# Designed miniproteins, single chains, continued (3): the designs that were tried, part 7

Each design is a single chain, and the fold is of that chain. pLDDT is the mean over its residues in the fold that is shown.

## One batch from the design tools (miniprotein)

Design m8213
Fold by ESMFold2-Fast:
Structure m8213 (fold): chain A 115 residues (1-115)
Amino acid sequence: MSLEELYRRFREAAQRLLAELKRIVDKIQNGEEITDEEVERLKKAMEEFLKAARELADYLGDPRIRELVEKLESAYKKLMEAIKNNDKEGVIKAMTEIASIVTELLRAVDEALAA
């Protein structure tokens, strides 16, 4: 896979993940319950993003990008535990952490490509 294709997949996966995170946070803040279909869409978006981020991290060999991917995996585990425990505050906190890490990954990748 070319760097251009890896970067495109990474950007598209990031956009999908951030959109799913926003939908779920907005729904919780409106007092609505998260559906199983929304959890499955979030899992798929997260798995696609993690795959794209790992492939790009391996291609670039950048330790900062690898560290951010590991932090993202940790935040995702916290999110899944919060969902399992029906911990709405924990879900919002974990989703906010994930969105922050995704934003930092986007920046770190752009910086690595500019070097």
Scores: mean pLDDT 86

Design m8214
Fold by ESMFold2-Fast:
Structure m8214 (fold): chain A 74 residues (1-74)
Amino acid sequence: MRPSPEEVEKIEKILRENHSEEEVEILLERQALADEVLEARESGSLTPEELAERLKARLEELEERARAEEARRR
């Protein structure tokens, strides 16, 4: 189930207290992407092909950012 706006705000607060700003941004963008995919699958508004195309570039960007932030912590 997708989180409520109140749950998202609470999660953001906890993450900001325990993680860097960039780590929080990456996590929030991953969550937003996951919610978008779940909504599209539930509504049937996008084909699996269209979903794969939209996810490809965005996941690559998020993975790159996560790797860079992980490297910065070491």
Scores: mean pLDDT 71

Design m8215
Fold by ESMFold2-Fast:
Structure m8215 (fold): chain A 76 residues (1-76)
Amino acid sequence: SLAATAARIGAIAAETLEKMTGDSELAAIMGAYIAQRASRQPSVAAAVEYAKGEIRAAGEAFGMEELAEEAVRRID
């Protein structure tokens, strides 16, 4: 379901962002935001593509592209 996919995306995003930032509270807030936006996508496939884009953008911003790609593989 879209809701289950969004919840899984949020958990993976929060875990990955905590590794990138070292800030568990910020990571939890950002993960929840990504999950909410994923849940509002028109399909499961669109939610997955949205999340992959957001995580890759974070990887680029923090210089942790390898960690971002690991998270993207977990979302797929």
Scores: mean pLDDT 88

Design m8216
Fold by ESMFold2-Fast:
Structure m8216 (fold): chain A 72 residues (1-72)
Amino acid sequence: PTEKPVLSEEERQALREKLRELLRKLIEMVRKGSPIDEIEELQLEIFDVMEKLGLSIEELNEMYKEVLKELE
């Protein structure tokens, strides 16, 4: 059995908003041609928030696609 973090809906929404902001920042940094080291550091922050939310990599990719479409 896998232990899941117990988050309230309010805490989940706050972390999801933070994750969306980090993903938006990642897309902007890639578009600007920011240094790879800075992009990698941001990816580590994204994975930390993803872990706290208990999201899968597939769910993260879905959110990334949504943010990418919003920026088009």
Scores: mean pLDDT 78

Design m8217
Fold by ESMFold2-Fast:
Structure m8217 (fold): chain A 96 residues (1-96)
Amino acid sequence: MEITERAERTLRLAEEALRAAEEMLERARAGGDVTVEQAIGLVLRALGALIEAEYLLEQGRKAGDKRGIELAERAIELAERALELGMEAMRLAAAQ
């Protein structure tokens, strides 16, 4: 039960990080006011969600928590995408 609840929270954080990364990348591509520091902050948020999701995936596998595993795998997918987009936004901000 605790693993599933924690995985649901981590999935929400990964979804929020992905939305923030998409918005930041769009602003950076438009030549907006995205700073390297803002992009680093987003990358760190995405990495935090990814580390937590990977930990929960391992714990879910050990416990046989199918729902926790499915949620953790989804959180990993979204956190990895957020990290990719955040790093691209950071590269664009650094080039300005």
Scores: mean pLDDT 88

Design m8218
Fold by ESMFold2-Fast:
Structure m8218 (fold): chain A 55 residues (1-55)
Amino acid sequence: KSTEELQAGAAEFARLAAASGWSAAQILAMVRRETEGESEEVRAAALAAARDALA
């Protein structure tokens, strides 16, 4: 997957999970798990997108 696709997916997941009662810590932990096989740069970008969606 492209970095942009992972960022968009992480942001959308964060919004939906927060609306469903997930904590920010749980959301960020899930984004880390889903991006475990990706490079450090790609994982950091996905985590940043999730944090931005939660702000």
Scores: mean pLDDT 80

Design m8219
Fold by ESMFold2-Fast:
Structure m8219 (fold): chain A 96 residues (1-96)
Amino acid sequence: SMKEKEEKLLEELYKLLKERAIEELSKDPSLSEEEIKKIAEEGAKKAVEVLRKFIEINPGEGLKLLEELVEALKNKDEERVNEIIEEMGEKVRESL
């Protein structure tokens, strides 16, 4: 059940990060729709991969931060999203 919850949250994270990136990149008139989609998909994939590895190293903290990040993205709380990403980066650095 815990692994199923993790996979569901990682799938939600991928979709939310991709949508957020598309919305933000679409504000740049120099980028084509194809370029925006590619950047958003690659960025979201990389972020999910990093988080998956962090959860393997720190299951309790990793899952909690994943849940908090997904909720912050759903609420479109950019300040909170950035705070969680910075915290994750610090925790990954400390764990590796």
Scores: mean pLDDT 82

Design m8220
Fold by ESMFold2-Fast:
Structure m8220 (fold): chain A 77 residues (1-77)
Amino acid sequence: PVSLLSPEQRRTLQEIGRRARAGDSDGAIALLQQQKSRSTNPQAQQLFDQAQQRVRAGDWQGAVNLTGQGLLIEEES
């Protein structure tokens, strides 16, 4: 659940969702690439990659859900 995220992670998730919903795919993907580059967890990196695919497909809800899952995995590190 998104409620387990830190305030910084929640802001990042909201911004990715906002950009994706607005059709700013490049902006949403840029933030996802930043999250992936900062991650050392392969499972989180895979989820951020899948979220990028959802953004490209116009599935902003899928992108937000996958991003949230990746951020939750980072929380456990």
Scores: mean pLDDT 82

Design m8221
Fold by ESMFold2-Fast:
Structure m8221 (fold): chain A 86 residues (1-86)
Amino acid sequence: TSDQYQNLLDQAYDYYNTYLLAEAALKGEDAEADMERLAQAGGERTRKLAAEVLELAKDPERLRRYGEEAREQGDQLLQQAQLLKG
């Protein structure tokens, strides 16, 4: 249904914003400004990461993995959305 398609897209973009937030935190520069912008654009997952990102940044390898896994989940959800329309 159209509702299922939109829900999958919303989840995919929230995962992508989560990935972008993790990447911003790993760069360390202007991270607070980037976090605020991404939290405004993102959904629940991105907001949750924004609250915890400073603790996660203490382990850069785990934060990087978290971000990459979020990107992969976003890709999978986007693919599912396209298949649902096909």
Scores: mean pLDDT 77

Design m8222
Fold by ESMFold2-Fast:
Structure m8222 (fold): chain A 65 residues (1-65)
Amino acid sequence: EAEEAVLAVLNSSITDLRFKAQMIAKALEEEGYKPSADFVERAEELLRTISDKRELARALVELAK
């Protein structure tokens, strides 16, 4: 469910990586996760590095643990 919430943000028309990372943090918070203070910055790095959306979603969920 957390992975699907992240995938929904990744499939959105959001082009700004910082804003996309912020929306992912909010989606994970709604799923009961507590992303660290550095999550947005680290998530933005993952968004630039990982091209496969499924792998990216799994990595983002793992980062929020």
Scores: mean pLDDT 81

Design m8223
Fold by ESMFold2-Fast:
Structure m8223 (fold): chain A 64 residues (1-64)
Amino acid sequence: AKWDKDGDGVVDAAELKAFLESLGWHPSDAFVERLVAAVDRDGDGVIDAAEFAAMATELVRGAS
């Protein structure tokens, strides 16, 4: 459907893991799950795409 992907606005653990790997990290599944849990206050195991983007921006700026 046209809005199946665009309407979700969420990032799962696999997408977060891929992002961390792009930074040269070797995150464990447990580490990724901890990061999701720290950002996801609802405890449903996913994070909002806007929150992910804000976190990613801070991480890449802090690493520079």
Scores: mean pLDDT 64

Design m8224
Fold by ESMFold2-Fast:
Structure m8224 (fold): chain A 88 residues (1-88)
Amino acid sequence: SAAEREKRQAILKKGIEMQDLIKSLASDDRDFKELAMGTLSLILQLYAKDSALGEEYFKKLEDAIKEKNKEKIRELFEEVRKKLKELG
């Protein structure tokens, strides 16, 4: 439907905005950039399977990125990976 298409486009736009935020905050920190980008990729996959869980984890990732908290981002990566395995 048009509503579903608009929602998917909004999620993709959020993904692009998050990529820009990660690049801006990472500077020369390759580990932070790769970890945050990898976690974002998994969350976008989760959105495709479960929009409610995807939204929850996207919000958690945004907070962790703004805090520059590598440990929290790594924890989110592991949690989302496990959720994707359970769903697929």
Scores: mean pLDDT 83

Design m8225
Fold by ESMFold2-Fast:
Structure m8225 (fold): chain A 76 residues (1-76)
Amino acid sequence: DLEAALKEAEAELQHLEDIRQNELPQAQAYLDQLRAAPPTPERQQQIAQFDRTLAGFQQKYAEAKARYEAAKAALE
């Protein structure tokens, strides 16, 4: 069902937009604090892990947006 697919994609994109607006700024601020602190191997590892988590979110967001656009186009 193309309409159901569009609604599902829209809901997923909206959920990720909520994370992008409300959670990413907080995560970025924490990452900035880690980078501003004196460098240690543990801190560098934490920074790398957060960078990977943020990159993973951006990939998921891009995929959800692409799914939404494809589902929307299928209904035109």
Scores: mean pLDDT 82

Design m8226
Fold by ESMFold2-Fast:
Structure m8226 (fold): chain A 85 residues (1-85)
Amino acid sequence: SSEEVSIEVGRKLYEIGLELDAPKIGEKRAQAEIEARKLTDERNRELILQAAKASRAGRFDEARRLFEEVGREHNRIFEELMEEE
């Protein structure tokens, strides 16, 4: 679906950006951010699909709220990974 493609494209672009930023932000942080994005996409797939569908339907307030929830989960996972590695 368009929503699944958007998730995969977003994840790939995010990974590329962090690989390019690794010399500036540090290897540990770059890898933790990449892993956090992968885990966030995996664990919150339904929320991300709902947010993407809402955005495509012009329901931008709903999409924003759902993406903010996903962003909070990403930050939580990132923090956990930084504490473990």
Scores: mean pLDDT 79

Design m8227
Fold by ESMFold2-Fast:
Structure m8227 (fold): chain A 70 residues (1-70)
Amino acid sequence: SAQEEIAALAQKAGEALRAGDVEAAKRYLEEAVRVMLEYLRTTLSPEDVAAAEARLAEVLAEAHAQLEAL
């Protein structure tokens, strides 16, 4: 399921971060967002998907900035 894939990617991101691999953590977060957007496209209207994509892009950019600051 999408939920299981997202959870697995989040776990891998956490493991990468604990190992000091910031770039791997970023890649896993980007993959998690991709899986989430694919799921949302099956459940939401195109307008709501566009709003979710914009919000998730902002959240991902903020997460990347925080990871760069570590």
Scores: mean pLDDT 82

Design m8228
Fold by ESMFold2-Fast:
Structure m8228 (fold): chain A 72 residues (1-72)
Amino acid sequence: SMVERAKEAARRLALEAGLSEEEAEAVGDATGLVIATGSSVDQAARYAQSLAPALDFELARRIIEEALREAG
């Protein structure tokens, strides 16, 4: 599905950026919310930070945007 492709792209991009597996999973889940619920990228990035508080907001936003572009 598009949701699974976007989540996997986000996790891969996060790991490539040097983030932990926990942070990568948080960004992946947040990316899935954009597709599943119509949440904005900003809302998704904030959600990712709620799961992984050390995660940089701008980095999370960029990864989510890139993952959505790859999946769609």
Scores: mean pLDDT 87

Design m8229
Fold by ESMFold2-Fast:
Structure m8229 (fold): chain A 68 residues (1-68)
Amino acid sequence: MEELVEEQAEFAEKVARNAGLSDEDIKRVREEARKTVEEGLKKNLSRSEIDARVIGVVLRAIGDRLDA
């Protein structure tokens, strides 16, 4: 469980960093990814559904940067 949370958080951090987000925004994305995985596991969602939701968190953060 916790291993998946950290794995997805690291993935989200790496994608956000490669997309050129600030360190503050990268930290926020990492924490949102952790919460997304934890909520998905609590709701017994599939791995694919959890992965899709984490990708959604990253894409939303990138979109918010463009709208600012």
Scores: mean pLDDT 79

Design m8230
Fold by ESMFold2-Fast:
Structure m8230 (fold): chain A 83 residues (1-83)
Amino acid sequence: SLDKAMERVVAASDSALQHTKKHYPQLTDQVAKIYEQIRKAYKEGNVDAVIKYALQLSEMLKDVDPSGSETFRLLAKKLEELK
């Protein structure tokens, strides 16, 4: 469902923030800011904003965490299909 897919983006962004704190601390503030935007968008039911921020996080992570980047790209694609 759309709601479950958005919950997965929130959970994935929390995981990305924890991973970034441990392995790429220089990106932590940027990832944290996007995480807060994703949480706010989810709370507001703003699917388009969740997609937008998931794609921004994917782009930010592509050179440092390719697996995390791909996760956000696929979740954003899934949200587009479900809305």
Scores: mean pLDDT 87

Design m8231
Fold by ESMFold2-Fast:
Structure m8231 (fold): chain A 64 residues (1-64)
Amino acid sequence: APGRYRVEVRDPATGEVLARAEAATAAEALRAALAQLPGGTEAVAVITAPDGTVEEVALTAPAA
């Protein structure tokens, strides 16, 4: 079925885009975007649903 979640991860201090990912679910898209970041990075994920709904989540990338 068509429908993808888009995630744009931004630096909370500067607003700069650090990573982007797309996946069939919000969780998969977020995980793929966070995998592009160093562990311990503080970030804000902007998650766009297939219908255009936008959600923001403040988080820290998992440290290895």
Scores: mean pLDDT 79

Design m8232
Fold by ESMFold2-Fast:
Structure m8232 (fold): chain A 89 residues (1-89)
Amino acid sequence: GAALRAAAEAVIEAVRALLAGDLEAARAHLEKAEEHAALYPDDPLAAEIRAAIELLREAIAQHDTKEGVRLAIAAALIAIGVLIDLELS
């Protein structure tokens, strides 16, 4: 689904923005990821994206910390996994 792909891409963009120190852009991309994932409430890949969104929300709260970086990378890895699953489907 195009919306799940857009949600995963938005998570990756939010992680890139957060690691670059752009908290405003990170929050904007996170909001877009939530909007896209909400279109598929019962989809297991959308559930994985929602888990990545929660990790990313915590990463934003803990920005400039080792834990914040770890959570952001974990969110990106989940989103990349979803993109791989969508391409193979």
Scores: mean pLDDT 85

Design m8233
Fold by ESMFold2-Fast:
Structure m8233 (fold): chain A 87 residues (1-87)
Amino acid sequence: SPKEELNRLFGEAFEIAKENGDGATAARILELASRASQLSEEDQAKLLPPVRELVEEVKRSEDPVAALRRLVDEVEAQLDAIEAERA
């Protein structure tokens, strides 16, 4: 399901942040995961492709910390856009 896949992807990003000692980014990832869990299944499905691509970018990056920060900023923007559609 989109929910299970998002949980897995956010979990992977969280572990990479922890492995790199970036507790602030790890905390932001947990906040984003919590926000994503409040979305409808339809909106979770919309969020899934950009989150998947950003997590793969982190895995390919020579600077995982910088890539993780880009991930949290971009996912936050995607969540803000989805939430604005529902207002």
Scores: mean pLDDT 85

Design m8234
Fold by ESMFold2-Fast:
Structure m8234 (fold): chain A 84 residues (1-84)
Amino acid sequence: AEKEFEEKLEKVRELAKKLEGVVGKEVEEAIEAARNGSLEEAEKKLAEALKKLAEAAKEGKGELAEEARTALVQLMGALRELLE
């Protein structure tokens, strides 16, 4: 589970870089929170990132934002598995 979570985090980080700071801060904060065991904080930060990606999709970055949103949804799923 932890290895799968790290792999999904790396994918999200790569996609966040392509969005040039649109969700970079929130993703970085979520990664730090998850590493520190603050899973509730990590989930909150990922939810904020998802909201910003939805806004970016409306502003003409739709295809890239949809890919990043899908990766974030998968990451949130892995985070919930760690909480269980």
Scores: mean pLDDT 68

Design m8235
Fold by ESMFold2-Fast:
Structure m8235 (fold): chain A 94 residues (1-94)
Amino acid sequence: SEMEEERKMAEEIAEALIEVIGAALGPEAAARFREALKNRDWETAAALWAETLAALPPEAVAALRATIAAASAEEDPRAAVARVVEALREVAAA
């Protein structure tokens, strides 16, 4: 079950990242990111995320950085993932 929970957490983060990319760069970029993750093309995934961060308002990027720092201090990985996913969804909805 631990492997299943880890996979579910990774899927939740991936879907939230795809939502942010779609909001910032459009649906074609979101589709490219999804395909990069599927193919384990981390170079393409990282490049698309860097483009997304460059397109977001500076205050949104600062809020995401603060959330990631807080999540890295969280002892419960499930709570850490929930915090990151919530912050990503807030950025995508703005």
Scores: mean pLDDT 83

Design m8236
Fold by ESMFold2-Fast:
Structure m8236 (fold): chain A 85 residues (1-85)
Amino acid sequence: SLEELLSEEERRRLALQRLIAGLYAHKDKELTPAQVEMAKRLVKLAGEITDEDIEEAIKEIEELTGIKFSEEEKKRIREEIKKIL
């Protein structure tokens, strides 16, 4: 797969980006049990996550998608990730 062409660091970064994108897509809804399980798997794949890693991943998503995250949305993402850890 495409993921097999990536380094371990790149795979961890993509896992964090997928997690953040998923949390943003469902920001106005409570996550289903299946979505929570997927989020936990993505957290495990990303490894150790710092607030700086989250900020960098958000910036990369903004550059790739053209979407801008508000400070409230960034705070929510950090809080949701900490709840999953």
Scores: mean pLDDT 77

Design m8237
Fold by ESMFold2-Fast:
Structure m8237 (fold): chain A 94 residues (1-94)
Amino acid sequence: SKEKEKLLLHLLAHLGLGRMYAYAFGKETGNEEAKEVMLELIDQLEEIAKKNPLDIEAMQKAIEEGTEKAGKIDPEVAERIKKLGEELLQIAKE
């Protein structure tokens, strides 16, 4: 449906901002491992959204797993992933 396509584009646009942040973080800090963890989660969330933009459970699980993984590397990166994920889930629910 047009509404489902519009939701998908909105989710992908928000994930695009997260991708830009990941690249900027890696460049500014030199923390390539943290950058890779952020990009891996963003890629995973894009694939979930493309398959079904209404799959909130899959998105929540990916965000929780990504936040835990990021927390082992850098607590600031974990907080940023959590915030990005909360914003993404708000888009998916509305």
Scores: mean pLDDT 85

Design m8238
Fold by ESMFold2-Fast:
Structure m8238 (fold): chain A 112 residues (1-112)
Amino acid sequence: SEEQLKKGSEYLKEGLRAFNNKDYEKAIEYFEKAIKLYEEAAKQGNEEAKVNLALALNNLGDVYFEKKDYKKALEYYEKALKLFEEYLDSDDPLVLRTKLNLEKVKEELKKE
């Protein structure tokens, strides 16, 4: 619903604010709340909600990367990329950014 998209966007904004302040626990909480709302809207066939879901998943991946939880970062980036590639062109900046994030995570995992 439009209300779910609006509330999801508010949580996404608060999550990004918390992430920029390095409050990773609060960022995770807000991004998970956004994901839940976007998942419900996506199940109802809203394609915009699916792109926003991918964005929230990518942002959650960024939080786990900064926390050095590379396994969780990989899982979230892979989920985000799959959704972005379903709805966006392969040269879209969001697709390219998520692919770059995946390469960075894979490089860190090779060092472990």
Scores: mean pLDDT 89

Design m8239
Fold by ESMFold2-Fast:
Structure m8239 (fold): chain A 84 residues (1-84)
Amino acid sequence: MEEREKVLEEIRKLIDEARQYIDDAKAGKVSPEEAAKRAIELANKATQLAMKAYRDGLITKEEAMELIREAMRVIKEAQRLLDE
């Protein structure tokens, strides 16, 4: 149970950090290219951890799919930063 909560928190932290890079780019604090690269890297890591946690039996398929959907939304926002 504790391991499950820790992996869910880790995945959410990666997604939140990726969103922060996007917000920083919109605020002019970081280049869109750097922010997109970092956000995509973090979102991909979150996706890999969600898949691994599901395979290890730590989270349900529904939980993994929801986290992957959130990570995919971050990737799409990062791609939009490059479409300026």
Scores: mean pLDDT 85

Design m8240
Fold by ESMFold2-Fast:
Structure m8240 (fold): chain A 149 residues (1-149)
Amino acid sequence: NPDLDIRGLLGAIASVIAKEAARLIKEGVDDKEEIEERLRKAVEDYLEKHGIKLSEDLKKAVESIIHGAAVGVVEYIKGKSPEEAAEIARKEARRRGEKLGLSPELIEMAAEEAEIAVLAAHYMAEEGLELGEAMLLARARVEGTLVEE
């Protein structure tokens, strides 16, 4: 199933973003451009280490996740709740994906993974959860809020 392979890859990228975002939150980094650059570098380092080559559409999906997560982290540091910051990350990833001309399916995948990454970063930074536990909890919460409304 190609969609499951894509979802798995984007989920792995979201975990890389979540880990770096948690470090940024703990360090008190609040500059949006610095946050976005550090998240992008973490993803690029991961892809290089694993020899992963992205298609142009997957590069756009990954950029949408990075942008959405960066905005969400900034809003979280400004005092938004974890849930509000994650929702902002989802909306900003969706907007970026739309602007980049992604399919509706890839836009929704990118939006969900950006939301998951921000929630997981919160669980690691504030609740002290390990990466795997934080990602599992964040994914369950985001998937539990998938309603047709």
Scores: mean pLDDT 87

Design m8241
Fold by ESMFold2-Fast:
Structure m8241 (fold): chain A 65 residues (1-65)
Amino acid sequence: DLIEQALRDAMLGKPLTPEQAAALARAIRERPEELRKLLLEIAKEEKLTGEQVSAGLGQIFAAID
């Protein structure tokens, strides 16, 4: 799933491709609750800190401006 990979890459500090950024922008608009659930699952799986989650979200919002 492109959305899951884009979220995981962002949370791990990897830069997003334009395609990933566009897909995340659409998903935020159309499926915000599903994205929230997926984000929480990824954070738990990868054992991310709150700071890492915050940084990843900042990267996503910067990319989809």
Scores: mean pLDDT 78

Design m8242
Fold by ESMFold2-Fast:
Structure m8242 (fold): chain A 58 residues (1-58)
Amino acid sequence: MKPSEQLLKDYEIEKKQAKEFEELKKAGKITTVEQEAAYDIVMAGYDFIADKIKELEE
């Protein structure tokens, strides 16, 4: 498998998780320190992978 193929699969997984967490934040469900930490981790992971996809696509 090309590295870009694996990265695209990981991107779709992270994108789905990021969307779910973003919807929870908009609904006011992210209220504890632990939930905020999980949100930050998920969003950072998504941003990292999205940046790598952008570098590959140029």
Scores: mean pLDDT 77

Design m8243
Fold by ESMFold2-Fast:
Structure m8243 (fold): chain A 72 residues (1-72)
Amino acid sequence: GPLSDEEKQALLERAKELKEQAKLAEEGKNPEVLSGHFGSKENSQLGAGILEGLAGIHSGVIQITTGEYVPV
């Protein structure tokens, strides 16, 4: 079945961490981006978008990598 509320929260928290790492990479700081198969700002943003998209699909709304909410 669809993701539980706990699973959706876990995905959103993980997406938040990836977004934070992407912001740090953009600022030229030493983020832990490399430790998550995300060696760049772009990869971290893509990962965050995918996780948010999965959580959004199970709530009837998709949030894409640009931060926009798109109805499913």
Scores: mean pLDDT 56

Design m8244
Fold by ESMFold2-Fast:
Structure m8244 (fold): chain A 65 residues (1-65)
Amino acid sequence: MLRQRLFSRAAGIVQDKLDEGYSPEEAKKIAIEELSKRYPDVPLSEIREIVSQALQHVLQTRQQS
């Protein structure tokens, strides 16, 4: 499914950017830009939603509290 592929790529980008020292907001911004370039036919609203969900998932995985 396209949504599953977008989520997996978004999670990967967000994780990599957080590991590089970017803030969660910066990681989200970069992931949106990268996915918009790779999937220009996907509405920006859907990309933003998927990236937000991926960021939340990555943060929960990293912040085991």
Scores: mean pLDDT 80

Design m8245
Fold by ESMFold2-Fast:
Structure m8245 (fold): chain A 75 residues (1-75)
Amino acid sequence: MERVPSSELDTYKLTEEELERLSEYLGIPREELTAIAERVGYNAEKLITRLLALGLMEASDVPKLFEILNIEFVP
């Protein structure tokens, strides 16, 4: 499965499977994570930004999040 470049994160749409994996990694209830994702239109960049702003994840979690979402980090 091809990875999505990190430069395209602003156009990336989250799937329900990806939200389930994020819920397991971050320890956030699936229902709460889905509610946040719905508010940002399932946009991956906006979700990550919102989770960071709410203190539900740290900047150090971003590389692992990219791995879970199959996003290729392009420096």
Scores: mean pLDDT 71

Design m8246
Fold by ESMFold2-Fast:
Structure m8246 (fold): chain A 60 residues (1-60)
Amino acid sequence: MTEEAREAALKITNGEKISEEEAKLAFDLIARQIDADDERRTPKEVARAQVEKLLAEALK
């Protein structure tokens, strides 16, 4: 499960096209990472918005 989601997330980051199912898996994985991150980093809301932007571009 996590392996497929990671591959989909990498494809999004690299600007590759992905399927709608792969996009859903990648988004779930990234959302979990954002929720688990308690370190002082970019605000979770901003990080999530960046991910959504990349996802929208990959789905095009």
Scores: mean pLDDT 67

Design m8247
Fold by ESMFold2-Fast:
Structure m8247 (fold): chain A 115 residues (1-115)
Amino acid sequence: MIEEAEKTLERLEELVEQARRALEAGDIRTALLLLSAAGILAGKALELLKKANADPDDLKKMEEAYKEFMEHLKQARDAYIQGDLEQARQHLERAIDAARRFVEIGRKAIEKLKK
């Protein structure tokens, strides 16, 4: 369980970094697809850590970061569909920042479980 959570967070971080690079290259569509996949992995990581009885305070912070990530991803997708590429970019940048906080908190939660 802990090892699967670690691998899930590692894959999540890789997708988030690929999405940042796509966004910097102006490829909003690729960034949206990569962050959509990252959202699935974030949900999986949160459930794995809940099952492992991770620190409730860390889980709460992770859930807050996850909700922020999913909300910005939704707003980015909606803006992209409407042709507002500037709004899409801004929301994708905020989604990436939320995902990075999620990964950082998740790694700290895993380190506590290993003690």
Scores: mean pLDDT 90

